# Designed miniproteins, single chains, continued (5), part 38

Each design is a single chain, and the fold is of that chain. pLDDT is the mean over its residues in the fold that is shown.

## One batch from the design tools (miniprotein)

Design m17301
Fold by ESMFold2-Fast:
Structure m17301 (fold): chain A 100 residues (1-100)
Amino acid sequence: SAKKEEIIKLFEETLKELAERLEELGLTRYAQGVRELMESVVETAKTLSLKETASLVLSTLDFLIRELDELKEDYPEYAEEFEEMKERVKKVKEEIERIS
């Protein structure tokens, strides 16, 4: 499905950007966690329908938004950067909802 491939590509690009930004802040462990989550979701999506893929991706993005809110408590010095990352994830979520 062209729509399924578009959703997966957008998801993968977004999580790669998020991991890179976390790495730049010195949060290497969290960056690795995002990369592992990306690989797991992409692998799982290979056998899923368009609707199931969209649902999995959207719930993963919601999880990441919550994780970024928790990181703001642990690393308040990076609160602005986490808020920017969160807004980026929210915009991607809206785009995926439009595609699906």
Scores: mean pLDDT 90

Design m17302
Fold by ESMFold2-Fast:
Structure m17302 (fold): chain A 77 residues (1-77)
Amino acid sequence: SKKELKELAKLAEKIAKIHEERGNKDAAQRMKDIAQKLKDSLTKETEDSKKAIEQMKVNKDIADKIIEIGDQLDEEL
């Protein structure tokens, strides 16, 4: 779970940067928000990360889509 959060945060940051460079402001902002939430979960690992963990659960579908999009973009880019 925590290992996946680390990978998801990295992918979300990469995707956000790509969207930002292409002028996709809404998509970039959304990906940056997701990356920040995932990084917050990692940063608060030694503390009660209930909010961050619950945020991750709520955004599971989005996280799964990030992995899929990241893999597709990495293969094409």
Scores: mean pLDDT 65

Design m17303
Fold by ESMFold2-Fast:
Structure m17303 (fold): chain A 71 residues (1-71)
Amino acid sequence: MEKIIEELEADPNNGLVVARLIGRIFAEAFDEAEAVVGVPRNREQLLEWMDIAGPKALELLREVEERVKKA
């Protein structure tokens, strides 16, 4: 993630770097949700999974936004 942020800071108009960063953010958010809830097997577990994945993805997006603004 750090290296991808550095690449984005160097070339913020590179759509491929942006796509890789978004993919990394979602991968980390999904890994966090799966670590806590596991693979959802029913609607209730899916909602728990989303309650973790959603806020985590937003947290990671805010971290990237703050880093880009400091550069």
Scores: mean pLDDT 72

Design m17304
Fold by ESMFold2-Fast:
Structure m17304 (fold): chain A 73 residues (1-73)
Amino acid sequence: SMSDQLHQLQLQKEIEEGVRDVYLAALDLSIQKALEKGDYDTAAKIKQQKDAFKQESDKRIAELNDQIQKLQQ
């Protein structure tokens, strides 16, 4: 049913957001650790990885939001 489909999409979005939050927090901690050690090259690489991941994750969440929006009144 439309209700079951909506519920599944909402659950998928919640999982994607949770995984994203945990991973971004881990990358931020890694950046902080690199900066504390004066390893600016490593910090810059992890920041690029974070920016790339965030962009990809934002796209996936936006696609899920679009599908949810179309099923909601």
Scores: mean pLDDT 88

Design m17305
Fold by ESMFold2-Fast:
Order: C-alpha cells, then structure tokens, then sequence
Structure m17305 (fold): chain A 89 residues (1-89)
C-alpha cells in the first residue's frame, strides 16, 4: 500500500538524518584526537547503511512505484557517501 511505502521512505529519511548527525560527531571527535569515538561512529553509520539496504530491498520486493524506488535509492547513496567520508577521518 502507498502508506506502507511512504513509512519505509520516512524510515530511510530518518536513517539519513541519523547518519549525518553521526558524521558530525565523528568530525568533532577528529578535532580532539578521539580515535575511539571516530571508530564507534563509523560502526554506527555502517549499521545504518545495512538497515537502509534492507529497507530498499523490501521496497524492491513489494514492487514499490518507480518514484518511491528512485527516492529510496538516492537516500541509500547519500548514506553510502556519508560512510565513505567518515572512513576518511
């Protein structure tokens, strides 16, 4: 149903916001030389990417509308870019 598809996209948007916050926390940890916190934040972003990929997989399995799939794929790609940036810290 469209309500279920919208809820899954809302979950992806929340995961993207969480990933952005974790990246900012990792950057702050980098400024003070807190290597342990950087590693922890990277792991948390990796978990977020994993959950986002599962949600995208579910949307594909239920044949969500093309517009919904495109938005979900764009969010997942943004999360991947955030993780790549965090790993460079």
Amino acid sequence: SIEEDEKLVERLEKLLEEAKELLEEAKKAKEVGDEETIKKKILEIEIIEGIALIILGVLKLINAPEEILKKAEEIVEEIKKILAEAKKL
Scores: mean pLDDT 91

Design m17306
Fold by ESMFold2-Fast:
Structure m17306 (fold): chain A 63 residues (1-63)
Amino acid sequence: MDEEVERIVKGAAELARQLAEAGHLAAARQVRDQAIADLKSLGASEEQIEEARRRIEEAIREA
């Protein structure tokens, strides 16, 4: 579970950052929203979901 959560978060943050750097901000936000939905489906905790959203949003802002 935790390893799958981390893989989803890391992959989503990396993809969202790349999309944002390329100027595809709407697509980057869709990646964020999909990752959060996937985490909820896996039964991730509220803390894991909040941290995931923070990490992905930070990646988008750093782009």
Scores: mean pLDDT 84

Design m17307
Fold by ESMFold2-Fast:
Structure m17307 (fold): chain A 63 residues (1-63)
Amino acid sequence: GALEEQLRRAAEAAEREAKAAAEKGGMKNPKVTVEADEETIKVTVTTDKGTYEQTIPISMFGG
C-alpha cells in the first residue's frame, strides 16, 4: 500500500544521507544497513572507525 511505498522511499533517502554523512566525516567504505519499522527507520553505519546507529521517524520524510 501507500505505507510500503513511503517506507521504500524513506529507506532510500536515509541510506543516501547516511552514506553522504559518513563520507563527509572521512569514513572509508561505509556499510549502511537500513531497517524500517511502522513509525521509524533504523540506520546502522559500520566503518573501520566504529559503528553508528541512528533512528529516524518516518514522519520526517512525509511532513
Scores: mean pLDDT 71

Design m17308
Fold by ESMFold2-Fast:
Structure m17308 (fold): chain A 94 residues (1-94)
Amino acid sequence: RPTEEELLAAVRAYLDELFAQIRASTDPAERRRLLLSLLGFARYLLREEKDPAVRRRLVDLILARLREFATTADAETRALIDEVVAELRRLLAE
């Protein structure tokens, strides 16, 4: 198993690449699919990870990066980010 530090580093790298792809895309449908793919990735991480403290840190990392991304996003993208944030909080609570 990767260490917690290795796992968090891999998640950071994934998020950086995902947000770069969203910023580079001119297709609103592609941007939507990319942003929603983050939910699939988060579901996968939370199914594989059993430690509740690590699960919280993973979600907190994703939430922090989404908040940062939202500061430069348009209104439609911010609304999608709000939906993703709500679903991530729901996944962590279960």
Scores: mean pLDDT 81

Design m17309
Fold by ESMFold2-Fast:
Structure m17309 (fold): chain A 98 residues (1-98)
Amino acid sequence: MTPEELLEKAEKYFQEGKYDEAARWYLRAAEVYMEQGDFEKALEALRKAGEALDKSPLTPEEKQRLANRIVATYVRLVAGREIAENPQIAAADAKLAA
Protein backbone atom coordinates (compact mmCIF):
# COMPACT_ATOMS: atom_id res chain seq x y z
CA MET A 1 0.00 0.00 0.00
CA THR A 2 1.39 3.42 -0.94
CA PRO A 3 1.90 6.15 1.71
CA GLU A 4 -0.57 8.29 -0.28
CA GLU A 5 -3.24 5.56 0.14
CA LEU A 6 -2.46 5.37 3.88
CA LEU A 7 -2.69 9.17 4.21
CA GLU A 8 -6.03 9.20 2.32
CA LYS A 9 -7.45 6.56 4.71
CA ALA A 10 -6.21 8.57 7.72
CA GLU A 11 -7.78 11.82 6.39
CA LYS A 12 -11.11 10.02 5.82
CA TYR A 13 -11.16 8.60 9.38
CA PHE A 14 -10.21 12.02 10.80
CA GLN A 15 -13.09 13.69 8.89
CA GLU A 16 -15.48 10.99 10.20
CA GLY A 17 -14.39 11.68 13.82
CA LYS A 18 -12.69 8.26 14.13
CA TYR A 19 -9.57 9.83 15.62
CA ASP A 20 -8.08 6.58 16.99
CA GLU A 21 -8.16 4.98 13.51
CA ALA A 22 -6.88 8.23 11.96
CA ALA A 23 -3.90 8.38 14.38
CA ARG A 24 -2.86 4.79 13.51
CA TRP A 25 -3.15 5.37 9.74
CA TYR A 26 -1.26 8.71 9.93
CA LEU A 27 1.54 7.00 11.91
CA ARG A 28 1.74 4.20 9.31
CA ALA A 29 1.85 6.77 6.46
CA ALA A 30 4.64 8.70 8.26
CA GLU A 31 6.70 5.49 8.66
CA VAL A 32 6.39 4.70 4.93
CA TYR A 33 7.21 8.30 3.88
CA MET A 34 10.27 8.18 6.16
CA GLU A 35 11.41 4.90 4.51
CA GLN A 36 11.10 6.68 1.12
CA GLY A 37 13.11 9.70 2.38
CA ASP A 38 10.13 12.08 2.10
CA PHE A 39 10.84 13.91 5.35
CA GLU A 40 8.36 16.77 4.71
CA LYS A 41 5.37 14.46 4.15
CA ALA A 42 6.47 12.16 7.00
CA LEU A 43 6.65 15.15 9.39
CA GLU A 44 3.19 16.39 8.29
CA ALA A 45 1.71 12.90 8.80
CA LEU A 46 3.29 12.67 12.30
CA ARG A 47 1.88 16.10 13.22
CA LYS A 48 -1.61 14.93 12.15
CA ALA A 49 -1.15 11.60 13.98
CA GLY A 50 -0.47 13.56 17.19
CA GLU A 51 -3.53 15.80 16.61
CA ALA A 52 -5.76 12.75 16.00
CA LEU A 53 -4.37 10.98 19.08
CA ASP A 54 -5.09 14.05 21.25
CA LYS A 55 -8.74 14.02 20.07
CA SER A 56 -9.14 10.22 20.33
CA PRO A 57 -11.37 8.56 22.98
CA LEU A 58 -8.60 6.04 23.80
CA THR A 59 -7.65 5.05 27.36
CA PRO A 60 -4.59 6.78 28.93
CA GLU A 61 -2.58 3.56 28.47
CA GLU A 62 -3.51 3.28 24.77
CA LYS A 63 -2.76 6.98 24.21
CA GLN A 64 0.64 6.58 25.91
CA ARG A 65 1.55 3.60 23.68
CA LEU A 66 0.63 5.49 20.47
CA ALA A 67 2.27 8.70 21.76
CA ASN A 68 5.51 6.78 22.44
CA ARG A 69 5.48 5.39 18.87
CA ILE A 70 4.77 8.85 17.37
CA VAL A 71 7.57 10.48 19.43
CA ALA A 72 10.05 7.69 18.58
CA THR A 73 9.27 8.03 14.84
CA TYR A 74 9.52 11.85 15.05
CA VAL A 75 12.94 11.66 16.77
CA ARG A 76 14.23 9.23 14.10
CA LEU A 77 12.84 11.45 11.30
CA VAL A 78 14.32 14.69 12.70
CA ALA A 79 17.73 13.04 13.25
CA GLY A 80 17.70 11.63 9.70
CA ARG A 81 16.67 14.98 8.17
CA GLU A 82 19.32 16.90 10.17
CA ILE A 83 22.07 14.63 8.79
CA ALA A 84 20.65 14.80 5.23
CA GLU A 85 20.36 18.63 5.29
CA ASN A 86 23.76 19.11 6.99
CA PRO A 87 26.26 16.71 5.34
CA GLN A 88 29.04 18.57 7.24
CA ILE A 89 27.68 17.03 10.46
CA ALA A 90 27.83 13.53 8.93
CA ALA A 91 31.37 14.19 7.60
CA ALA A 92 32.56 15.55 10.98
CA ASP A 93 31.01 12.57 12.82
CA ALA A 94 32.66 10.09 10.41
CA LYS A 95 36.05 11.80 10.90
CA LEU A 96 35.65 11.72 14.70
CA ALA A 97 34.61 8.02 14.62
CA ALA A 98 37.58 7.05 12.42
Scores: mean pLDDT 74

Design m17310
Fold by ESMFold2-Fast:
Structure m17310 (fold): chain A 77 residues (1-77)
Amino acid sequence: MDEKAAELNKKLAEAYELAKKGDKKAAEEALKTARELVELHIEKAREEGASEEELEKMRKIGEEQLEELKKYLEELV
């Protein structure tokens, strides 16, 4: 899991760099990769024994972070 999270973080960073150069498709890939990271974090928490209430809070925070990221990416392109 940690290795997959690291791989997704690297992919997100690479997509971010391309998005900053005006690559609209890279901006879309960055958002997609960030969403996958949110789901991965929730799954890891579930495996570590987090309650359904904690998982719901994590999802809400993740969705808020994704909305913020989407706004930043739309401003870059």
Scores: mean pLDDT 78

Design m17311
Fold by ESMFold2-Fast:
Structure m17311 (fold): chain A 72 residues (1-72)
Amino acid sequence: SAAEIAELRAKLEKELQEIAEKTTEEIKRTIEEMKNEDPKVLLKKIMEIFIKGMDEIGELIDRYIAELKKAK
């Protein structure tokens, strides 16, 4: 139903925002902690954090698609 789809969308938006906030905070902490480190090492760590965030988003999208098919 339309109501079920609206609820699924709201949950997706909330979970995506939580991942974005968590990823941003982790990047900020990494920059602060590694201020005196080699810039190449810092960049590699930031990239690892982004990749992890993208993987979590991918899992959420897969779950959302599965639930959307059930809601029909």
Scores: mean pLDDT 84

Design m17312
Fold by ESMFold2-Fast:
Structure m17312 (fold): chain A 87 residues (1-87)
Amino acid sequence: MENLEKAVEIVDKVIEVLKELLREEPDEAVRRELEEMIALLEEHKKAIEEGKAVISDEDVESMLKGLEKLTLETIREMLAARLEIRA
């Protein structure tokens, strides 16, 4: 039970961070990417809440690392593409 609650809290916190970035982002292409990431995380949160997965403490840590890597890599790729165009 605690593992499920913790996983949901972590995903919700990541969604909040992305929504904050979305509010400050003037570029439509970057906003679209952020909106897509938020939608994916909301779907993932719903699946966790529905109990469609057996979750352990180890699984929670793995999910957190996976979500961090996914969001950071996507943002990094967008920034790298923009820098390469200017270089």
Scores: mean pLDDT 64

Design m17313
Fold by ESMFold2-Fast:
Structure m17313 (fold): chain A 95 residues (1-95)
Amino acid sequence: KVEEERKELAEHFERLAQRYERKAEASTDPEVAEFYRRLAQLYRKAAEALKNGDFDTAIKYLEEALKLAREHNLPEDFIKEIESYLERVKKLKEE
């Protein structure tokens, strides 16, 4: 179950990375585009870490994503979503 949940979460982060990459391409603001590209890279790296069972590295990249989102003043709903991913990865590490 833990291995299945880990892989599902990694696939979810890969899909999020693709979505943010597309948002970067669609953005007319270079600063916003760069923000979305950085967020996409962090989710992609977190997904790779999860696939390798490296929870500490995945947590590190998600913490960087949370910091980046806060620095760019994302709505609270997005902040809470990233926080929920962090807690999910932490729980998988404990199991």
Scores: mean pLDDT 84

Design m17314
Fold by ESMFold2-Fast:
Structure m17314 (fold): chain A 93 residues (1-93)
Amino acid sequence: DELKKEARELLEELGKTELEESVLKTLDGLFKNKDYKKAEALILILRAELYAKKGDLESAIRAIEEAYKALGRELSEEEREEIRRALEEELAA
């Protein structure tokens, strides 16, 4: 599955290869239940973490917004600002 390949690549870039087995098992469970939108959201969250690690906060926020939209919820302006602050704090640590 293309999403599993992307998850592996994202985890390698993030230096979180220890999570690979857990993440792939989660994706397999979601595919078995036909929860493709939740699988998409998981990948978008991993993309957001990588964007934040690279200092691209705007792309990170966009990926989080797309993940929430895939789960049937839209991010408010207040939630977007809170996420931005959380990512900036994480990057500064």
Scores: mean pLDDT 79

Design m17315
Fold by ESMFold2-Fast:
Structure m17315 (fold): chain A 70 residues (1-70)
Amino acid sequence: MEDQYHEQVHEVEDPVEAARELVAINEAEAGPDDEVRITELTEDRAVVEVTRVLPSGARATGVATLLRKK
């Protein structure tokens, strides 16, 4: 099993608030080897990266890009 990578883009009213909520949700669900981080945080754009270790030992990485909607 290879490592997995998935990207999603979402339009939100407040990228900073949305990123904070995503981090809180993912950290509440995180296992001891999982990682949740914010890689970019501005008022117009935030990027949250979540890496989970699968039972196979492979890593699944999800990247959410949060863009401020007009």
Scores: mean pLDDT 78

Design m17316
Fold by ESMFold2-Fast:
Structure m17316 (fold): chain A 86 residues (1-86)
Amino acid sequence: DEEEARLLERIDRLAKRAEEKIEKAREALEKGDLEAAEEALFEAEVEEGLLGIEAGIAKIEGHEKAAAYAREKLDELRKKIEEVKK
């Protein structure tokens, strides 16, 4: 399914962006730059929110595989964000 494949690619892009922001937040914390860490963490949470919206849309539209994949990525991102926040 070409539509579902495109949705999976979009989910991957959002997840990758969130992960990059999470790593940026972690690196900033290691350097003691709390302002940079807070900014990067906020950006990661924005990407997580967008991924959540895509997961909801996929579920409503019956794209079960894309919805399940988005949920898996959301669970991974939420765990990583929680670990950074303490």
Scores: mean pLDDT 83

Design m17317
Fold by ESMFold2-Fast:
Structure m17317 (fold): chain A 99 residues (1-99)
Amino acid sequence: MKKEERESSSLGTGAAISLIGSSVQGRIVARKALEVGDEKTAKEAEEISKKSEKLAKELSESLKTTPKEAREKALKALDEARKYDEKLKKLQAEIDAKK
């Protein structure tokens, strides 16, 4: 296996792990929101969780394409994962403010 193929695969794997992490965190935030009666925040956190999981699956399928396409998709997925993490942090702060 060539070094370039390893780098592309590593980047895609890292992006998928980040998206799975956002999916898990979204479910945790949704549960905490329900515990404080914030159904709106719970619904938003669940939506982020579902979107992160779907994107992780799409990224895993794209790793079977050309190394160039896989790299471009992995970089876009990392950007989306960052946006999901920021949104989840805001939702967690809203929950904490209601305690």
Scores: mean pLDDT 76

Design m17318
Fold by ESMFold2-Fast:
Structure m17318 (fold): chain A 73 residues (1-73)
Amino acid sequence: AEEELKELLKEILEKEGVPSEEAEELAEQATRRLVELLRRATEEQVERLVAALEEAGEPELAELVRRLAEEIR
């Protein structure tokens, strides 16, 4: 899930016009920060984040966040 999340974030950034090398670095940083936040998050907080991502129109990102939260427990 962590590697898949990083790849998805990179693809989103590249679609928005970020150069591939910079998109990779930003996706890696964002993924690391999200893992750190998820380690400290309650189950309720994770569920709210997943719901917010789905409402934002990012269902694939929501599913990866959910899987990542399960893997780090």
Scores: mean pLDDT 81

Design m17319
Fold by ESMFold2-Fast:
Structure m17319 (fold): chain A 69 residues (1-69)
Amino acid sequence: SAASREKFLKRLDEVAKESTEELKKLLKEMKEKNASPEEELQRIREHFVELMDRYGEAFEEVLAEEKAE
């Protein structure tokens, strides 16, 4: 439904905002530690894998709610 879609988009925005703040902190920390490009990319990759898991959880919640409606 339109209501479920709106709610989902709001949750995506919240997760995205949290993720961007976390990524900014991670990049700043990596620069301060003078991390190698390989180490930096590896940590960025791990961050995005975790982000995908969060999106998956949000999808499951909205799908469960939609099925109940």
Scores: mean pLDDT 80

Design m17320
Fold by ESMFold2-Fast:
Structure m17320 (fold): chain A 90 residues (1-90)
Amino acid sequence: MTLEELKAAIEALEKAIEEGDLETVRKALEVLVEALGSDDEEIRRLAALALSEALFHPNPEVRALAKEALEKALALPNPLGVAAAKALLR
């Protein structure tokens, strides 16, 4: 994943939340969760910040989707992604 792809996913997430497109919100959150396992520290940091914002969003549906995406990350064979997801869910 590139930094440009991550920024595009964050923009897609913000737009989908504004439009109420929960399917696109879920897909964008899955991309952010994958980015938590990146070898690039900046990509991991930005993904964690965006996921944290979604997890604490005022819309309960957005919070539920963010929590679901992070919980799915715990089952992935990526130790960095699992560690980041555990930290965000605490």
Scores: mean pLDDT 78

Design m17321
Fold by ESMFold2-Fast:
Structure m17321 (fold): chain A 65 residues (1-65)
Amino acid sequence: SLATAPAPPVVGTNRKAVEGMTREEELEYTTRLSQALAEAIRAGKTKDELNALFDKLDEEARKRV
């Protein structure tokens, strides 16, 4: 059978959603993160650039929630 081995995203795996987020805030954060990742992949960003992007998004999420 065709199966996909679980491969945690190296650029996102070390970043945990802010503990204590509401369901709504968590969904918004996850959606933004997913969109940013998809856009970066389309743009051919390196892992370093993806990590920097995720750091920025995580920091913004912490400041806004």
Scores: mean pLDDT 64

Design m17322
Fold by ESMFold2-Fast:
Structure m17322 (fold): chain A 83 residues (1-83)
Amino acid sequence: SLETRNKINKVVQKVYELLKKDPEAAFEAISPLLPPEYAERVRRAVEAGDLTRALTIVSQALMDHPELIEPLEKAIEELEKKL
């Protein structure tokens, strides 16, 4: 739905902001919530400094698993309080 796409876009934008501030902390906060195959792909993108690729993978994960949107929003909110 349009509402789901808007939520995904907001989450991806916040992930980008966190990855720019502290890529290690951002990855540690989100990776336990992602399916292992997506987490590994994000890890490789972050290690390569390819933030665009990392965001594309996170977006794909949320499109495939929209149930992850709310848990990721909560993890992002908790990390934002510490940064």
Scores: mean pLDDT 86

Design m17323
Fold by ESMFold2-Fast:
Structure m17323 (fold): chain A 104 residues (1-104)
Amino acid sequence: DIREAAYKGLKEAFGEEVAERAMRLAEAIRDGSLTAEEWRATPLEVRERAVLMLTMEAAGVSPEEAYEIMSKPSVEEMKEALREVLRRRGRPEQYLPPEEVEVT
């Protein structure tokens, strides 16, 4: 499961609190329950990780790739790893920077 692999990677790299918050934010975005106020109140690093999780799900990366990406020590390295995965799949255009994500 890609979500479980991403959560495991985040937890190992950044700790359970950051991983759990990012997972909950990603769920709120996915089900359309997230408000603009909640988005603005969420720390940038949590928002960036939630968006990366959603981008990986949308891109259809494997659980192994998701774990590798989310276990990187920085958001920038995670983004680089994700771009490389998408490039190999011929879909680099499906990667969106976290700061460009619209609140649903």
Scores: mean pLDDT 73

Design m17324
Fold by ESMFold2-Fast:
Structure m17324 (fold): chain A 97 residues (1-97)
Amino acid sequence: AEEDIERAVQNLLEGMKAYLEGKKEEAIRLLQQAIDDATRAIEKDPTNEKALNLLSAAFLLLRGIEEDNPYLIEQAAKLFREAGYDEVAKLAEELAK
């Protein structure tokens, strides 16, 4: 549902902000919530391109944060940008310093 996508986006933004604050465990928890939210949208509609694109980018972002790997975070930012999630992409670009 649209509400699941909105929740996923909010959790991605909050997770990335937590990472910038040095709260890595909280960041990982919030990103896992975002993945769960996007997965719920896909369970309701498996053809939901918006949810599929968000989920793919969110998995890559989670891995980048877990590994403290700026290249994976930058790749996630590009996927968010391509999917039209400009606000999420911009914050991910800041993380990939």
Scores: mean pLDDT 85

Design m17325
Fold by ESMFold2-Fast:
Structure m17325 (fold): chain A 60 residues (1-60)
Amino acid sequence: MEETLEILKKLAELIIEHTNLSRDEETIKEIKKQIEESVEDVEKEFGLENLKKFLEELEK
């Protein structure tokens, strides 16, 4: 769970940085809250390894 949460936070930061959402603090807080609430469901559905691959793909 903790590793999945870290990956999801990094993904959210990359998305926010590229989509100008970084200018809206309320939207950023909402996204972080949704990530924390959905981390178990996302890990269960996609798996940690698939999430790592997706992060690597976006960092390229």
Scores: mean pLDDT 69

Design m17326
Fold by ESMFold2-Fast:
Structure m17326 (fold): chain A 94 residues (1-94)
Amino acid sequence: MLSKEELKEKAAELLKRLEELLKKAQDIANQYPSKFTAREKFLIEDAEELVKKAKEILEDENASKEELEQMIFELQLYISRLEELIKNAEEKIK
């Protein structure tokens, strides 16, 4: 099992990846707003809120190991969801 410090490092790396995907999704949505469903727009908004929450947890010295493990799970889930959203959006823009 990973130490708390190793979990923080993993969460920070995943957070950077999520922020990169979020910026790409936001840029596409701003350029082609009509190509996005309400569900896809809500997913982008949910990812924005997750980024804020993840930053707060990573800055919290009292964050538990369980909170970090849950955050890693949520970051991985939203990374996958945004990758699919971006792929689907790029297909619609072709």
Scores: mean pLDDT 85

Design m17327
Fold by ESMFold2-Fast:
Formats: structure tokens, sequence, C-alpha cells
Structure m17327 (fold): chain A 108 residues (1-108)
């Protein structure tokens, strides 16, 4: 098993009320992205509060505006590319910004 951590910093506009976070994964050789947010080997920590986010749902919704800094920890037994997606939503639930980043695990 290989564990990787990466810090993601997202800057959302002041008009944002909610942020929806999802983690997707695929093989580095290609193929479809699959939602992996509920994978028990994925841990997401809000570095401002020190709180571990609830990953029991395929989309994590939090009330947030401004800067969000997350540490994403993933563990895999195979070569895997992870994509962290963050959607900023207004008070009516409209997407106003999309941001994201990738983290790659190489198996031992």
Amino acid sequence: MTTKKKTFTFNFPKTAKYVEISVFKRSPDGGPWTNATTDPRIKITDLETGEVLDTSNPVIRIEKSGTLTLEVEVTSDEDTVYQVLAFALDENGNVIQVDGGELEVKAP
C-alpha cells in the first residue's frame, strides 16, 4: 500500500455560500473517472480547523466562502490518479466557480 498526501488551496469568491467537494479516481493508463469520495482509504482534513471532513456521501457540502485549504490523503495498492474537485455555489445552489487538482499514487 502507498499513501500520498497533497495540500489543495482554493480561493472562492465572497458570493460563494457553499462548496461541494468530490474525489474521483482512475487508472493512469486512462479510462473513466469514478467517484471515490466515500472510499475509506481517502481522508480529507480542513487545515484551518483541523477537522476531518465527513466522506460518507459522494459529494461533501460545506458552508464556505473565501480561502479553503484541504489536506487530501489517499492510499492505494495500484497506480492511481485522483482528482479533487471543488464547486463553489451561491445561495441558490448555482455553480459560480469550479477548481481542482490532481494527486498520483504509484504502487510499490
Scores: mean pLDDT 86

Design m17328
Fold by ESMFold2-Fast:
Parts: C-alpha cells; structure tokens; sequence
Structure m17328 (fold): chain A 60 residues (1-60)
C-alpha cells in the first residue's frame, strides 16, 4: 500500500540509492498516490534521477 511504498522510498533515499528511491517513487505515481508534478518529473527521467529529485522536493 501507500505507507509501504513511502517507507521504501524513504529507505532508498537514506541509503543513497537513486535506483531504489526512483523505483518506489514510480510505484507511488503509478498507484495515483503522487502529485501531478511528481508524476511529470518522474516520467521525464528513464534513469530515475528526476523521480528522486521530485521525492526530495516533497512532490511525490
């Protein structure tokens, strides 16, 4: 669920894993739990760096 995905995103960010954080952010966006801004930024980056940046800005 949302809480599990948010915990996974936070763990990825804390571990300094862009791929892990991006995957979790992508899952939140796919589930409709992120913001439109977060969804747009996540979609712009196939490497997940933009998804990580969006999560750091608190928009997903």
Amino acid sequence: GRAEAERALAAGRAAGSPAGAAASAHDLVKMGLGTEEGARRAAASPTGEEALAAAEDGVI
Scores: mean pLDDT 60

Design m17329
Fold by ESMFold2-Fast:
Structure m17329 (fold): chain A 95 residues (1-95)
Amino acid sequence: MMTPEALAADLRAGEEALALIEERLAAGDESLKSVEALAGYALLGVALVYTAEQDPEPTPRMVELLRRAAELGRRLGVPESAVRLVEETAREAEA
């Protein structure tokens, strides 16, 4: 299980990363579809899933972050397996 400090830092980093990606995607930045951007996004998605699974009581903040990550992943062309894992984790955490 993660420490509260590590969880808070990870959630903040995830929120900031997603907000930057959302802003650039809205601006039509095609570099977000690069291998580097896809790799960075995939790593973020895996980290968020891992964090959620280690938390026995995922917060609404974590659920929202996972849902945003899954939606962005789909728009960026992230592999379906990664997007589905994030979506499933968000659904299970919300239940």
Scores: mean pLDDT 67

Design m17330
Fold by ESMFold2-Fast:
Structure m17330 (fold): chain A 83 residues (1-83)
Amino acid sequence: MIPEEDLETAIRAANRVIVAAVGELSPELLDRIRQLARGKPVIVVRGETLEEALEKARSLAQPGDVIIAADEERILRAEFVLE
């Protein structure tokens, strides 16, 4: 689990938020991410595996975006897109 403070910092620094979700992302978790994004675009991509979801997220990502990896219940990691 990523500390909420680190997640908030990552989202604040990013231009857009891309959520790479394994399975169905919970509405509560998605709402939390949208709240932290504070009006920034939030794009959700889903995969049957984490690898598929991340591949889809990275294909859509632009420099300055953050990719958040999540399962149904929690955020697993966040990564900035530098290139």
Scores: mean pLDDT 77

Design m17331
Fold by ESMFold2-Fast:
Structure m17331 (fold): chain A 72 residues (1-72)
Amino acid sequence: MDHVEDIRYLIDQALAVKDDADKSDRYLGRAVMQLAYMEATSGPSDYPKIAELFKEFQRVAEEVARALQEQA
């Protein structure tokens, strides 16, 4: 089992609080740690969903970064 739902929950929470640097960083940090753990434990080609989750994570992380930069 790839625990995709847990990672998506963290990504969704980061997006929901994207204007709060401390909260969004915490959720994104947890999401990337879980993604790294999945990659380390599943093997490099075992789960095609890992690549899609990384793309989703990158998209949300970039949107959070843009929201925070608009405050500067």
Scores: mean pLDDT 74

Design m17332
Fold by ESMFold2-Fast:
Structure m17332 (fold): chain A 73 residues (1-73)
Amino acid sequence: SVLDEVIERVNAYIDELAARHNLSAEDVALIKDTAELLARLLLAQGRSPERVEELVKAAVEAAIADLLAQRAA
């Protein structure tokens, strides 16, 4: 399905960022669950798969940046 294809690409991106930023397995699982929920909601709203992937990846990047900022504080 279109949803499965978007989730596969987003999860691959999350795994790349997780390796780059040394994220815990627990944080990765939570980010993946949240990203899937967001992708489902945006696709249900009729947004294109390409736009959904872009928006979800941006949200993932923002969440990771916030998490890293909290660790540095």
Scores: mean pLDDT 87

Design m17333
Fold by ESMFold2-Fast:
Structure m17333 (fold): chain A 96 residues (1-96)
Amino acid sequence: DKAIELLEKSLEYFKKALENPDQDYLIEANYYTRLALLEMTDLTPEQKEAGLKEIDEEYKRIKENFAKNPLPEEQVKKLAEAGIKTVEKMLEYLKK
């Protein structure tokens, strides 16, 4: 359930990025995809906590880097299309 919720949220952000190309929507979409993958992995509570910290640190780093070097609209749309396709396949796998 939690993985599906996170993937659906990721899909919403990828769709927003496709409609209104904003790199922040891509960053949010990737963040929720990473959280969903963590939920899909059989981890100990300690490993899950470490994974959450790594994802949070990566999110901050990516946000800072893209603020300095913004993506062109064309690239945002291309990445959003790829992200939608990937997340939809993951949702199909989980929902069967």
Scores: mean pLDDT 85

Design m17334
Fold by ESMFold2-Fast:
Structure m17334 (fold): chain A 92 residues (1-92)
Amino acid sequence: MEEEKKKKEEEIIKELKEGVKYGEELIKNGELSDSQKEWVKILKEMLEKIEKGTPLSEAVKEALMKLIELQAKKHKKYEYLEEAKKKAEEYV
């Protein structure tokens, strides 16, 4: 079971490397939105931490937290627009 876990971890890391490479190619081609570019950046940072010896579970947790923050940032942008609209309506 331990040998299978290590082999599965290596396969996950390989798939992450291929995914990041593909994402970087899409960025160069201008095919990704700003949010998708941030997602690729988070995945790349996760991969760099794993390569530096951070445990896969810890690196994944950090990446998930950054993705949650990215989603919260999108929600705040929408709320900022709604608040700006409300303030504009108060001056009429």
Scores: mean pLDDT 71

